# Ledger of designs, part 36: designed miniproteins, single chains, continued (4)

Each design is a single chain, and the fold is of that chain. pLDDT is the mean over its residues in the fold that is shown.

## One batch from the design tools (miniprotein)

Design m13312
Fold by ESMFold2-Fast:
Structure m13312 (fold): chain A 74 residues (1-74)
Amino acid sequence: LGEEVARRAEQAIEQVEEAEKLTGDRELAEEAKELLERMKEAALAGDLEKAEELARKADELLEKMGELVREALE
């Protein structure tokens, strides 16, 4: 199960990189990637509670980036 959570984090990192290309907001993208990398590390270490906590924080940043992508495309 930890590997599935880690795979989810990897996919989210790819989405963050695409959003960074569209928005140019490197700082927000780096913050999101850091949380997702920590989530991946926690999941692979078997700390699923920590991984879920980090996933919630990453989801908040991904929501902010989605808004910026929407604004950049308009």
Scores: mean pLDDT 79

Design m13313
Fold by ESMFold2-Fast:
Structure m13313 (fold): chain A 73 residues (1-73)
Amino acid sequence: MEEERKKVFEEALKLVERAAEIYDQAGLPVEGAKLFVAGRLRVIGDLLEGNYEGALKTAEDTLKWAEERAKEV
């Protein structure tokens, strides 16, 4: 159980970090920094509530939105 929680936590955080990196590489470092902080806090909140599936989905959606936004710059 704890190992499953740790795995979801690590996966979700990596996705948020990747989303922030995409913004930074696209020349939007402020947006990337804001996403890094806000996205991680959201994921942590969901995980603390036991919403593991929601936490991962939020992180995945965050990455998707970053990828789409970067294409528009």
Scores: mean pLDDT 74

Design m13314
Fold by ESMFold2-Fast:
Structure m13314 (fold): chain A 69 residues (1-69)
Amino acid sequence: DKADLLALADGLRAIAATLAPDDPRRPVLLNAAHELRRIAEGKSSLSPEELAKAIETLRAFAASHGVHP
């Protein structure tokens, strides 16, 4: 669901915003949020099978940081 992916992206960006600008976790969280947004917008270069796996992986990553849609 596009709304769920965007909610996960926004949650990861919100956590990143609470971190110090030089915190090494910040770019990792922002990169994950960016990939979720790209997938939600249909701008990913991945195949449908790769997209499903990437979404599963990104959802698990978000959940490990306390982010749920």
Scores: mean pLDDT 79

Design m13315
Fold by ESMFold2-Fast:
Structure m13315 (fold): chain A 65 residues (1-65)
Amino acid sequence: GIKKKLLEQLLELLKQGKRDLAIKAVEKLKEKELISKETADRLLELIKQGKLEEALEIVEELLEK
């Protein structure tokens, strides 16, 4: 579904260090309510801080569900 596709796109953007595009992907996931507000806000915080590996781990966990 759209959630899995957007999460897989976010994962690839994080692996490539494309921070600005990763932020837009998280905002889209939040706007569409495909992830919780708390998860989206945590991902945005981590990406803005440059903690891309930590953000990547969260996205991988979301893809396992």
Scores: mean pLDDT 86

Design m13316
Fold by ESMFold2-Fast:
Structure m13316 (fold): chain A 54 residues (1-54)
Amino acid sequence: SSQKQQQYNQLSLQSMNHYNRALGLMGKGGDQAEVQAELDKADELGQKALELKK
């Protein structure tokens, strides 16, 4: 289950990175479609991480 833990950690970090990109874009007055795309990616990766814990 070390492999599952590594997958969880990787997905969680990737999710946080996309969320942080969305925040950065919002702070710059960036394009709403780009912000939404980053939030959607963060949610997708977060959901995949949670599935590993079910």
Scores: mean pLDDT 85

Design m13317
Fold by ESMFold2-Fast:
Structure m13317 (fold): chain A 64 residues (1-64)
Amino acid sequence: SAMEEALKLLEENKDNSEIDEEVQRELLLLIGKATGDEESAKKLADEIIENAKKVKEKEKAAKE
């Protein structure tokens, strides 16, 4: 499904903190709403947000 493909792409880009977590969240929510799978999209969006934050924190630590 489109949502699964989008998640796979976002997960592959989790190492690239260039992608804003808010953008990832909004994209997943829009896809979930369009496909009628809002609940799954929200849960997956939360996971993406947590992964993005974790990568971001590691990036900040590495700067020191």
Scores: mean pLDDT 65

Design m13318
Fold by ESMFold2-Fast:
Structure m13318 (fold): chain A 55 residues (1-55)
Amino acid sequence: SKVEEAKEVIELSIENMEKEAGLSREEAIELMEEQMKKNGATEEEKKGLEELKKE
């Protein structure tokens, strides 16, 4: 689904933030949420992030 595809892209971004910036997963998720608010996000991207926050 488009939500699952968005989750894969978001997960890669989170992993990149963890490796490059030394952020925890929780910190990377928070930064991703802030970037989505600043740049805008699709409903699929928002749902993908919310699912990742529960896992």
Scores: mean pLDDT 80

Design m13319
Fold by ESMFold2-Fast:
Structure m13319 (fold): chain A 73 residues (1-73)
Amino acid sequence: MEMEKLVEEAGRLIKEAARALAEGDEKKAEELAKEAERLVKEALELAKTEEEKEEVQRRAQEAVAEAARLYEE
């Protein structure tokens, strides 16, 4: 399932972005976060059911919000 692989990879990149933020590498964190966001977008385009789309969006937004919180606050 291409969608599932994209979501899994995006989640990994979001975690790596959070680590980069923790070590103070804002540039690396931003690049990783943008790549993760791109993968999430593609996964949402591949999602065929409302439930799948909602799950992808929820998990991705939670991870992005956490990464953004570490970056901004």
Scores: mean pLDDT 74

Design m13320
Fold by ESMFold2-Fast:
Structure m13320 (fold): chain A 57 residues (1-57)
Amino acid sequence: MDEELRELAEKYGVSVKAVRGALELMRLLGEAAGRQYVEREFGPELAEELLRLYRRM
């Protein structure tokens, strides 16, 4: 988990804290609403990666 979050943060030029927060928002808002929020704030590529990670949890 933490290694995957670190890799995503480095790949997309965001902080590990931002990636972790986005994943937690997906958990709180649900898959559909959480994905829309992350896509709006961080872009569609990171949203897709986080959705895949969320589904593996």
Scores: mean pLDDT 77

Design m13321
Fold by ESMFold2-Fast:
Structure m13321 (fold): chain A 82 residues (1-82)
Amino acid sequence: SQEKALEHLRKAKEEAEKIENEELREQTLRHIDKAIDAVKQGDYETAIRHLEEAKRYAEEAKNEKTVEHLTLALSHVLEALS
């Protein structure tokens, strides 16, 4: 569901703002914003790429809640692609 993907992306963004490392926070948030824009445009292939990048930065930051919400958003994007 596109709506559920956007809900989890917004939750991921909220949690990512708590990342203490400025560079990792900025990179995670940048890719989340790009994924949100892509989902709104129905560009799910682009959304998946930005979700994967955001997840990588969030994992490096060791922010488990951001990773969890990004993983759930990715699942909903993959369902919408089907």
Scores: mean pLDDT 89

Design m13322
Fold by ESMFold2-Fast:
Structure m13322 (fold): chain A 100 residues (1-100)
Amino acid sequence: MSHEELVERTEKVLEELLKRLSEVLSEEQLKAVREVVDKALEIFRNAPNMSKEELEKEKKKILEEITRFRSSLTDPEAQMLVDLLGMEIKSVFDDIIKLN
């Protein structure tokens, strides 16, 4: 899989999770999680220009933001969807880091 194909596939997976989250989150909560997703996707697109160390630091920051967001949620379905979102983002970071 090319880097471009990996990013495009990841965008589709994350957008499907955001669509499901839109059914259980407030507009404010959805905006907050979308901002984290957009930051992760920007890092993934820019990953070929980043060092392995920079990617590991950004991975940690993004996953910490997702963990904080999850902790603000009381709906079990929203928590599960955010866990799936975090697992997908973590998996893609791990794959990108291995390739660099």
Scores: mean pLDDT 87

Design m13323
Fold by ESMFold2-Fast:
Structure m13323 (fold): chain A 69 residues (1-69)
Amino acid sequence: EEGRRAVLAAARAVQTHPEDERVIKGLAETAVKYGLSKEEVRQALREAGVSDETIERVLKAYDEEIKKK
């Protein structure tokens, strides 16, 4: 729940600044830290109104973070 709330807050930041790679990476790092699945991340981004194109960029960053851990 806490992780989902943190990801939703980060998703709103991504929605306002979809071109900001730092915000995208920050969301991916937060999602991996709290153990959220790719599907949970996609759902949270959709709830925040993030575009499908930006969602795919976030999920790519999520995959990179998973490989590091």
Scores: mean pLDDT 80

Design m13324
Fold by ESMFold2-Fast:
Parts: C-alpha cells; structure tokens; sequence
Structure m13324 (fold): chain A 57 residues (1-57)
C-alpha cells in the first residue's frame, strides 16, 4: 500500500500522478514524504515528475 500511503500523505488527487508513477516513487523513498522532499531538493527525481510534484512538496 505504498502508493495509497504516499498519495494520502502528499494530498495528491488521482489525476496528478498514475499509480505506477507513485509506486516507483514509493519504492525509491520507502513511502517517506521527507525522503521525497530530500530527493526533490537534491535533483534526484525524474524531470518529468519534478514539476508535477512541486505543488505538493
């Protein structure tokens, strides 16, 4: 349920990101919003997801 956990913690609507995209991010960050924010800050997120996630971080 990493996808559901990450979507809830970020407040992402279903249209913002696909479940497959969130599953990849959940695996990378161990479902941690803090780890996701660090990856965003350090430029470690894929460019095509970075802009789409920015409003939620």
Amino acid sequence: SGVATLRRRLGLPPEALSDAELAALARLTQESVEALRIAYRDGELPEHLRARLAPYL
Scores: mean pLDDT 76

Design m13325
Fold by ESMFold2-Fast:
Structure m13325 (fold): chain A 82 residues (1-82)
Amino acid sequence: MSVEEGLKKAAEAAVEAAEAAVKAGDLEKAEEIAKEVEKQIKEIEELAKEGKLPEEVAKLAIEEAKKAKEKIEELIKKAKEE
């Protein structure tokens, strides 16, 4: 498994876990998942900056992670009725 494939699967799993947490009424858990995704984005950016990850792979992984984070944040926002 490549870093890209692993990060895509992690992003998908994070969205599923956040959806389950929101359905259960556990908004704190969903927020924790969003923070973990944000941490992963920063780690990918650092690896790309150090030349340890190809820019193309990093860009795709960051896009996947950002989409997952946005989806999770949207679910939380709707649940908070704000």
Scores: mean pLDDT 77

Design m13326
Fold by ESMFold2-Fast:
Structure m13326 (fold): chain A 68 residues (1-68)
Amino acid sequence: SKEAELEAFIESLIREGVRLVREEGVPVEEALAQLEKAVRDYATSLGLSEEEIEALVRRARERFLAAV
């Protein structure tokens, strides 16, 4: 489903962000900013509402910070 594809994409971005911090020494705040931008850009390209975009960004942020 479209929802499952969106969730899988966000999960892949979170995994990459965690890898950048743990393996490449990227600062957490820099990796987080890149993650938030990627999620926002993708959701915007799908035509999601501002409310839906902010909810996705918030969820991605929470999951990323819990994983680092």
Scores: mean pLDDT 87

Design m13327
Fold by ESMFold2-Fast:
Structure m13327 (fold): chain A 95 residues (1-95)
Amino acid sequence: SDVVQQGRSMARNSGFGGAYDSLTSTGDEQIAIDNARQNVRRLMTLMGMTDYTPQFVQIAVDVARDYIRNFDRYRDIVRTHGAMGRGVISDLERR
């Protein structure tokens, strides 16, 4: 359904944002991954979608790992486009 698809997009966005914020602040890749997991778990609870938590946590972790592998590239994309908009996030979600 459209609602579940939006939830998946939000999970990917939350994973990227969590990893970005954590890695920028701490420089620690494991903390960045854990932050991505934690952010999605909180999001699923707030949205009442806890039955999707394991699936969406995996999506967030995969996005966080992709960001870590391509840190310089994602940093440059964010810098070029300013604050992360839906369009930039949508491109990352297609990974």
Scores: mean pLDDT 66

Design m13328
Fold by ESMFold2-Fast:
Structure m13328 (fold): chain A 66 residues (1-66)
Amino acid sequence: MIFNSVKELFDALNIPSSESIDGGYEARKYGIAIVPKGSELPDSAKYALHVDGPFSLDSSNQILSA
């Protein structure tokens, strides 16, 4: 399943909008991949978040928040 916003992703996973998860380790625990718009769902992921910016899955500075 592919989402176009952090809010839609959080609503689908029942993560409260007051919460945040890191885009690397915690996102992978939820089965989430952060990928550029137009990318396919990775084989290792259950969910994908499409983003406009250059994001690194290994970036400890990237936080997902609604």
Scores: mean pLDDT 66

Design m13329
Fold by ESMFold2-Fast:
Structure m13329 (fold): chain A 72 residues (1-72)
Amino acid sequence: MKELEGEILEGLALMVHGLAKILYSKGVLSEEEYKKIKELTEKAVEAARKGDLEKAEELIKKALELIKEAEK
């Protein structure tokens, strides 16, 4: 179960990164905002792969918060 949870969190982080890339290409995110979200999602993928599910979830939530703030 913990292994499956890690795979789900890794997938979510990759999806959030993909969303950020699309939003950047459409001018919704600045280059700086996109790079911050990318860094958070890359760290979330690493945390999920290492089994640090709490850290992965925290980083994904932080990335989503930045997207929400940019879509004012």
Scores: mean pLDDT 82

Design m13330
Fold by ESMFold2-Fast:
Structure m13330 (fold): chain A 97 residues (1-97)
Amino acid sequence: AAEKAYEEIVALWRAFIAEHADERDLAAAVAALEALYREMAEVLNKILGRPMPATLAEALKQLIELKAKVLKTPKEVLEEALAKVPGLVAELRAAVA
C-alpha cells in the first residue's frame, strides 16, 4: 500500500515538472505547487484508505511555501521543490510503515 502511494506521488511530481518546466510566472508556479500538494494529499488518502498524517501534510506545505518566498524565478522554485521529493518520499514511507 505505502509503496503504491509513493509511486503515485512520484508520478504526479514528474507530470507536474514536465508540464511546468518552462513556467516564467512565479505566482503561477506557486499556485501550481499548491494545486499539486492538494492533489498529492487526495491521492494519498485514496491509496492508503486513511487520512494523511497532519504533521507530514503541514511540513510538505510549509516547505513549498517557504522555498517559494525566497527564490527569484519559477525555475528555481521548481528545482528546489524537486530536490526535496526523495526526502519527502522517505518521510512518507516512515510515517506509513
Scores: mean pLDDT 55

Design m13331
Fold by ESMFold2-Fast:
Structure m13331 (fold): chain A 92 residues (1-92)
Amino acid sequence: MTEEELEAQVEKARAAGDRDAMADHYEKLAVFYLQKGDYEKAIEAFEKAIELHKDDPERVARAYFLLAQAYEKIGDEEKANEYLKKAEEVMK
């Protein structure tokens, strides 16, 4: 799946007002960027997914773990530790 296809899915979900679909597509886009090595874009996409799924602790915790991984890859150990702690706190 291409970046353009994933971005098109986000825009389609946004136009429909489907917040759950938007969050799902942002998660897919974030994982795509993470695998591609575009860590800053992955971080932005995970943050958008978390905003849309704030009421789903399982999805938020997963996004926090992946966000911590992205921060480790760019060398931000302080942010990586912060998000790992947030993931644990959400699952309590």
Scores: mean pLDDT 81

Design m13332
Fold by ESMFold2-Fast:
Structure m13332 (fold): chain A 60 residues (1-60)
Amino acid sequence: MRARGLVIDEMIRRGRPPSRAELREIARRAGVSQATVSRLAREVERMGIRRAFAEFAREA
């Protein structure tokens, strides 16, 4: 899903989870509802982003 890729990209690019406003913009760009993007952001955090952030925390 394109929305999932946009969420991951924004998280990596900013170094932080997207704000509510950014999630709204991602939803608009991907052509999906804001609820869908919010759900995907949580799913991404569970699947891989959380592991990456945990490793970064250990390094820092």
Scores: mean pLDDT 65

Design m13333
Fold by ESMFold2-Fast:
Structure m13333 (fold): chain A 67 residues (1-67)
Amino acid sequence: AMPYLLQGVALYSQGNYKEAIEYFDQAIKEDPNLGTAYYYRGLAYRALGNLDEAQKYFDLALELNPK
């Protein structure tokens, strides 16, 4: 089965940002430390024009993957 993160990324690439966010939420629920899911959730909120919400998730992604 396709992981929630990968399904969310596929939906994001198709422009289905709201459904992509739902799959990123499931990925985060399964692994709260999955910085990649927070990053893509931020990208989806940015695509929807919610820049303040996007910034919060980018900051979380950086904290979880500070490399």
Scores: mean pLDDT 82

Design m13334
Fold by ESMFold2-Fast:
Structure m13334 (fold): chain A 56 residues (1-56)
Amino acid sequence: SDKLIEEAQKLAEESMKYAKKASEYLRAGDTEQAKEYLDKATEKGLEAVRLYREAY
């Protein structure tokens, strides 16, 4: 379970970094890049939640 928790934490950190980048693109008016990074953030965040549930 510890290994799954570590992987979930890494994915959650990646998700937050992508979300921050998406917000930066959105503020710059680059909606296409904002959408791509938001999609990446969502994918990583969902996988982190799945691994976290599997660990418990």
Scores: mean pLDDT 87

Design m13335
Fold by ESMFold2-Fast:
Structure m13335 (fold): chain A 92 residues (1-92)
Amino acid sequence: SQEELEEILKELEEILKELEELLKEAVEKLKEAPEEEVFKAIGLVLDLIGLLIEAEKLLEKLKKSTDLEEAKEILEEAKKLLEKAKEILAEL
């Protein structure tokens, strides 16, 4: 239904917001990293930026979708990106 599509869109927007907050936290951890860990920390922050770019592309795809099943698949893909982002932050 249109209501279910609107709920999925809201959930994906909330995932994007969480990814943005995780990126902000990762950048603060990078600033506090010891000299010997800086290159690893930069790599992890770049990986996190990559996940945020993928999530933004999923949001744009979702906005163009009229198929509830496709919308659900897009949301599940976005949830997997969020879990990967949390794992990256845990390595920092």
Scores: mean pLDDT 88

Design m13336
Fold by ESMFold2-Fast:
Structure m13336 (fold): chain A 79 residues (1-79)
Amino acid sequence: MTEEQIEGTERAIEEAQKLIEEEESKENPNKEAIELLKEAIRHLEEAKKAIEAEDYETALEHVGLALEKVKEAYEKYWK
């Protein structure tokens, strides 16, 4: 279970990193959207650490915060 949850978190971080790279490759990168994705990655990394410590309550909280940051980036900058 813990290994699968860590792997899922790592995949989410990888996907967010790819979105940052795609945005940075544009002629006029949206720096605000990139910063929101970076905050999402930070929360996902904290969630991964919490899962490793078996603090699943803290892990869920950080996953929720990461999802809010990704949603905010999409709603405000990517229509």
Scores: mean pLDDT 78

Design m13337
Fold by ESMFold2-Fast:
Structure m13337 (fold): chain A 80 residues (1-80)
Amino acid sequence: MEELKKKAVELANKLIEIAREQGLDPLARWLERYKEKIEKTKDKGEIIAILQGMINVARSLGLDELAEEFEKLLEEVKKL
């Protein structure tokens, strides 16, 4: 679980950087709050819900490769 959380945080940081780069500061702040939830939670269901949200955001921004990285991570979390 800890290694998967670390990967989730790394991918979330990439998404946050892209959001800030595009001037989407409110979205970046929203993503930072959910990144903190991933770091602090012990609930697998909460991690799944947050990753699904991150996938939706990445796809809405046209970041298909990053969305696929989140999807692979989501499948690994589901197997736990």
Scores: mean pLDDT 84

Design m13338
Fold by ESMFold2-Fast:
Structure m13338 (fold): chain A 66 residues (1-66)
Amino acid sequence: TPLLEEAQRLVKEADELYQQGKYEEALELYRRALELVRQSDIPEVVKRVAEHDLERKIREVEEKLK
């Protein structure tokens, strides 16, 4: 779906920002990707996996910002 494809693109961009130490920018993109996944009309199993992975990445970034 278009929303899932955009979410995946945002995750890749956020991963690159994370590697550069730009944690606030990475967090913004991960959160936006999570919102797109939640709004996507995809099977529940696929949605749960994507949400879980994004929530884990968000937690990792938030720990870096403490």
Scores: mean pLDDT 85

Design m13339
Fold by ESMFold2-Fast:
Structure m13339 (fold): chain A 76 residues (1-76)
Amino acid sequence: MSEIVARAVGLALRAIGALLDGDVAAAREAAEELLRLAEETGDRDIAELARRVARLLEPHDPEAARELLERVEEIE
């Protein structure tokens, strides 16, 4: 696995772990970093991972989730 893909998976796991711990702020930060990585690389698989994490955030922070999903749609 490339370093970039390993970083993306690590950020997704961090976001999920934070949500399980009830730390919505940490989950949001990890999701934002994951989305930034997708934006920088243009990698569709990282963008899809960011979209899935944003959807998991939606019940806890719908405004942040909507912003993240909007940004994912701009990635090609």
Scores: mean pLDDT 83

Design m13340
Fold by ESMFold2-Fast:
Structure m13340 (fold): chain A 81 residues (1-81)
Amino acid sequence: MEELRELEERARREARERIERRRRELEELLKRGEISEKEAERLLALAETAEALRLIGEVWEYALKKMKEKGISIEELFELV
C-alpha cells in the first residue's frame, strides 16, 4: 500500500514538472506568434492527457507486478468477473 502511494506521489510530481515545462514552451511560442492560442490550448491538453495516461500506466504496471508476485494472471482476474 505505502509503495503505491510513494509511486503515485513521485509520478504526479514528475508529471506536474513536465506539464509546467510544456506550458512554458507553449507560452513562449504563443508570445512569438509561432502558434495560435487554440493550438497552444490543444497541445497543452494533449500533454496533460499523455501524463494522465502515463500515470495510469505506471499504476497498472505496479498492479501487474504485484499480481505476478502472487501468482495471479490477468486472465484469472477476468475469469472472476
Scores: mean pLDDT 77

Design m13341
Fold by ESMFold2-Fast:
Structure m13341 (fold): chain A 74 residues (1-74)
Amino acid sequence: HMTREELRAMVDAIVDTIVKTYGLTPEQAAALRARADALLDEFWKEHPNPTREEAVAFLLRLAREMVDAADAAK
């Protein structure tokens, strides 16, 4: 079972990797982090105690969404 701390750390790692990979500005990075935070908050409202499978599915969706947002920001 994935803890909230583990899930938060994975989300932060995904966002940080994408920000660095795409060379986003501080403003673009802040917008991307805010979007990731909103998606994570919504996920926790729907899944207060997520299973590992639910968390992995969320992280894969988040990663795709973050890549799409970063690509659109260029």
Scores: mean pLDDT 83

Design m13342
Fold by ESMFold2-Fast:
Structure m13342 (fold): chain A 60 residues (1-60)
Amino acid sequence: SPLLEGIRETLEKAVEAGKKAMEAYRAGDEKAYKEATEEFFELNKKYVELRAKLEAEIRA
């Protein structure tokens, strides 16, 4: 399913963004931390949208 592939890709990117945020936090890099956390929140929003679409298709 294209939606399942999209969910998997989005979750993989979210893990990467989370790792970048943790590395930036430990390094004291405020700019990199902000960029990584913003990316993480955008990916979380995309995940919620894709999950809602998948649930709608299962119920149809």
Scores: mean pLDDT 85

Design m13343
Fold by ESMFold2-Fast:
Parts: structure tokens; C-alpha cells; sequence
Structure m13343 (fold): chain A 70 residues (1-70)
């Protein structure tokens, strides 16, 4: 659901800010199950796997805004 995606994106954003890659990936993967944020969540995962925390954070925050407008 969109509500579950929002909660997972919020937790992923917090994990990215703390550089907790494993927690962030787990929450982003769960958020990516929601079609509205799938592409944004996958982009954040790709950046995170490349250790680009700044772009991962931006992608996750954009996905969160898209979810909140849905």
C-alpha cells in the first residue's frame, strides 16, 4: 500500500542519513513493491550500492514526496 511505502521510505531516509546501508536497502526494497515509488526506490538502491549516499538520499526523498501526493 502507499501508506506502507511512505513508512518504509521514511525509515530508509533515516538509515541513509546514518549511513546504515543494510537497513536502507531493506526498507527501499519494501518501498519498491509500491508502483508509484518503484522507480525512485530502485534509483536510491542503485546509488546506495555505489556508496553515493547523497544521491541515494535525494532519490529517496523525491520518492517520498511522490508517495505523499498519491
Amino acid sequence: SIEEAIEHLKKAIEAIKNKDTQSALEHLEKASEEPVVRNGSRAAIDYLKRKNYQLALIAAEIALKEAEKA
Scores: mean pLDDT 87

Design m13344
Fold by ESMFold2-Fast:
Structure m13344 (fold): chain A 76 residues (1-76)
Amino acid sequence: ERQTEYNVAVAKAAKEVVDYVSKHVPADQREQALTEAVRAMAEAAKEAIDQGLTPEQIYERAVEAGKAAVDKAAAA
C-alpha cells in the first residue's frame, strides 16, 4: 500500500530529526526546535507525496527540511 510506505518514510524521518535535536539542541531550545521541525517536515512530506515521489525521496526531503528548521530555531 502506497500510503503505508509513505507513512513509514515520514515516521523514519521524524525519528532521525528527533535524534538530531537530542544531540545538537540545548534542552531549553528543544521544544521550539521540535515544533519548527515538525511543521517543516509535514510541509516537505506533503509536497513530496503530492509530486508522487518515492518513499525514499519523501524521507530524504522531510529529514532535510526538519534538520534545516532545527538549525534555524537553535540559532535564534
Scores: mean pLDDT 80

Design m13345
Fold by ESMFold2-Fast:
Structure m13345 (fold): chain A 69 residues (1-69)
Amino acid sequence: SLEEELRALREELLARLEAAGLSPEILEEARRSADFLVRTAAERRVPVEDVRAALDTLYADALARQAEA
């Protein structure tokens, strides 16, 4: 189901974020953004491939914020 696929994508992202050695503040912000993105995607019935791309962008943004800190 879409819900199960979105949950799996969120869990994959969270594991990647935790492995990346981000500061607690950046990690928490990224987690909140991921939750919001997945909830909004589920409500709007966004294709899984678009959600995956958005989560990849979120991961890249989190790494960029860490580098700027």
Scores: mean pLDDT 83

Design m13346
Fold by ESMFold2-Fast:
Structure m13346 (fold): chain A 55 residues (1-55)
Amino acid sequence: SELERAAEEALNALPPDTPVEEKRRLAVERLTAEGWDREEAERTVEELLAGAHPQ
C-alpha cells in the first residue's frame, strides 16, 4: 500500500543508529504531516518496527 511504502521510506531516511522510540515518533510525525491518518500511520510504523513477518 502507499502508506506502507511511505512508512518504509520514512524509517529508512533515519540514521541506522536512531533509537527505536525516536524512529517511531519521527516516522509517525512525517506521515501525519503528509496527510496520513495518525491511527493508520502509528499501526503501520509499529508493525514494521516489530517485524511481524521476519521472513
Scores: mean pLDDT 77

Design m13347
Fold by ESMFold2-Fast:
Structure m13347 (fold): chain A 90 residues (1-90)
Amino acid sequence: SAAALGSAAMAAARAALLAAIRAGDPEKAYQATLTIFRDILGRPDAVAEAAARAVADYVASASPEHRAQTADQLGALDPGAFVTALGGLL
């Protein structure tokens, strides 16, 4: 929902995910993505886990330079576009 996208919880989870991507921390990226899709957006566990796994796999495989660029690009998006872009990493 629009209220969930504009929430303080969403802003915090997004910041945590961007920090995990920059740091190359797949476990923290997984947890932040679960929080976004499951706890904030209310998506089913299977959908949230699939998204979290895809994001964690990206973070584990990407170079530091590409992770920094991706985090900068994601950080510049509005909340709705940010969620759509995360889905695009699947």
Scores: mean pLDDT 83

Design m13348
Fold by ESMFold2-Fast:
Structure m13348 (fold): chain A 60 residues (1-60)
Amino acid sequence: FSEQEKKAIEDAVKKFKELLEKYPDKAEEVKNYILSILSDKFSKELLEEVKKKLEEEEKK
């Protein structure tokens, strides 16, 4: 991944953590929201990597 793509993945994880603190019962909705924002600008491969990292954060 490029530096911009790596930053987008990191920013997505940070946003997910912030939104989970506010809406702990809405993890799936928050994941879908973040992925929908990124889908307009980034590749399917980046979206799959983001999805994987968000699932890892949800398990913590």
Scores: mean pLDDT 77

Design m13349
Fold by ESMFold2-Fast:
Structure m13349 (fold): chain A 78 residues (1-78)
Amino acid sequence: GSGLSPEQAREEAAKAAEEYGLSPETEEHILRAELAANAGDYAAAAEHLRRAAETAPEEFKDGLLAQAEAMRAAAEAA
């Protein structure tokens, strides 16, 4: 398949949350955004990045929102 399966996304989210101190929910949204972008679904990628930004620490919010805006623009250009 293209990218991670839902089970792999959950497992990787748990590992990343433990390693980086992010919540598993935040990291799962980041990984799901990567999966959606890899599939060419930029609208879904933008939504997942916005969801990740809502639960992320302040230091990551601006970066995640900037990525979400880039994905939203790509979706509208398609």
Scores: mean pLDDT 74

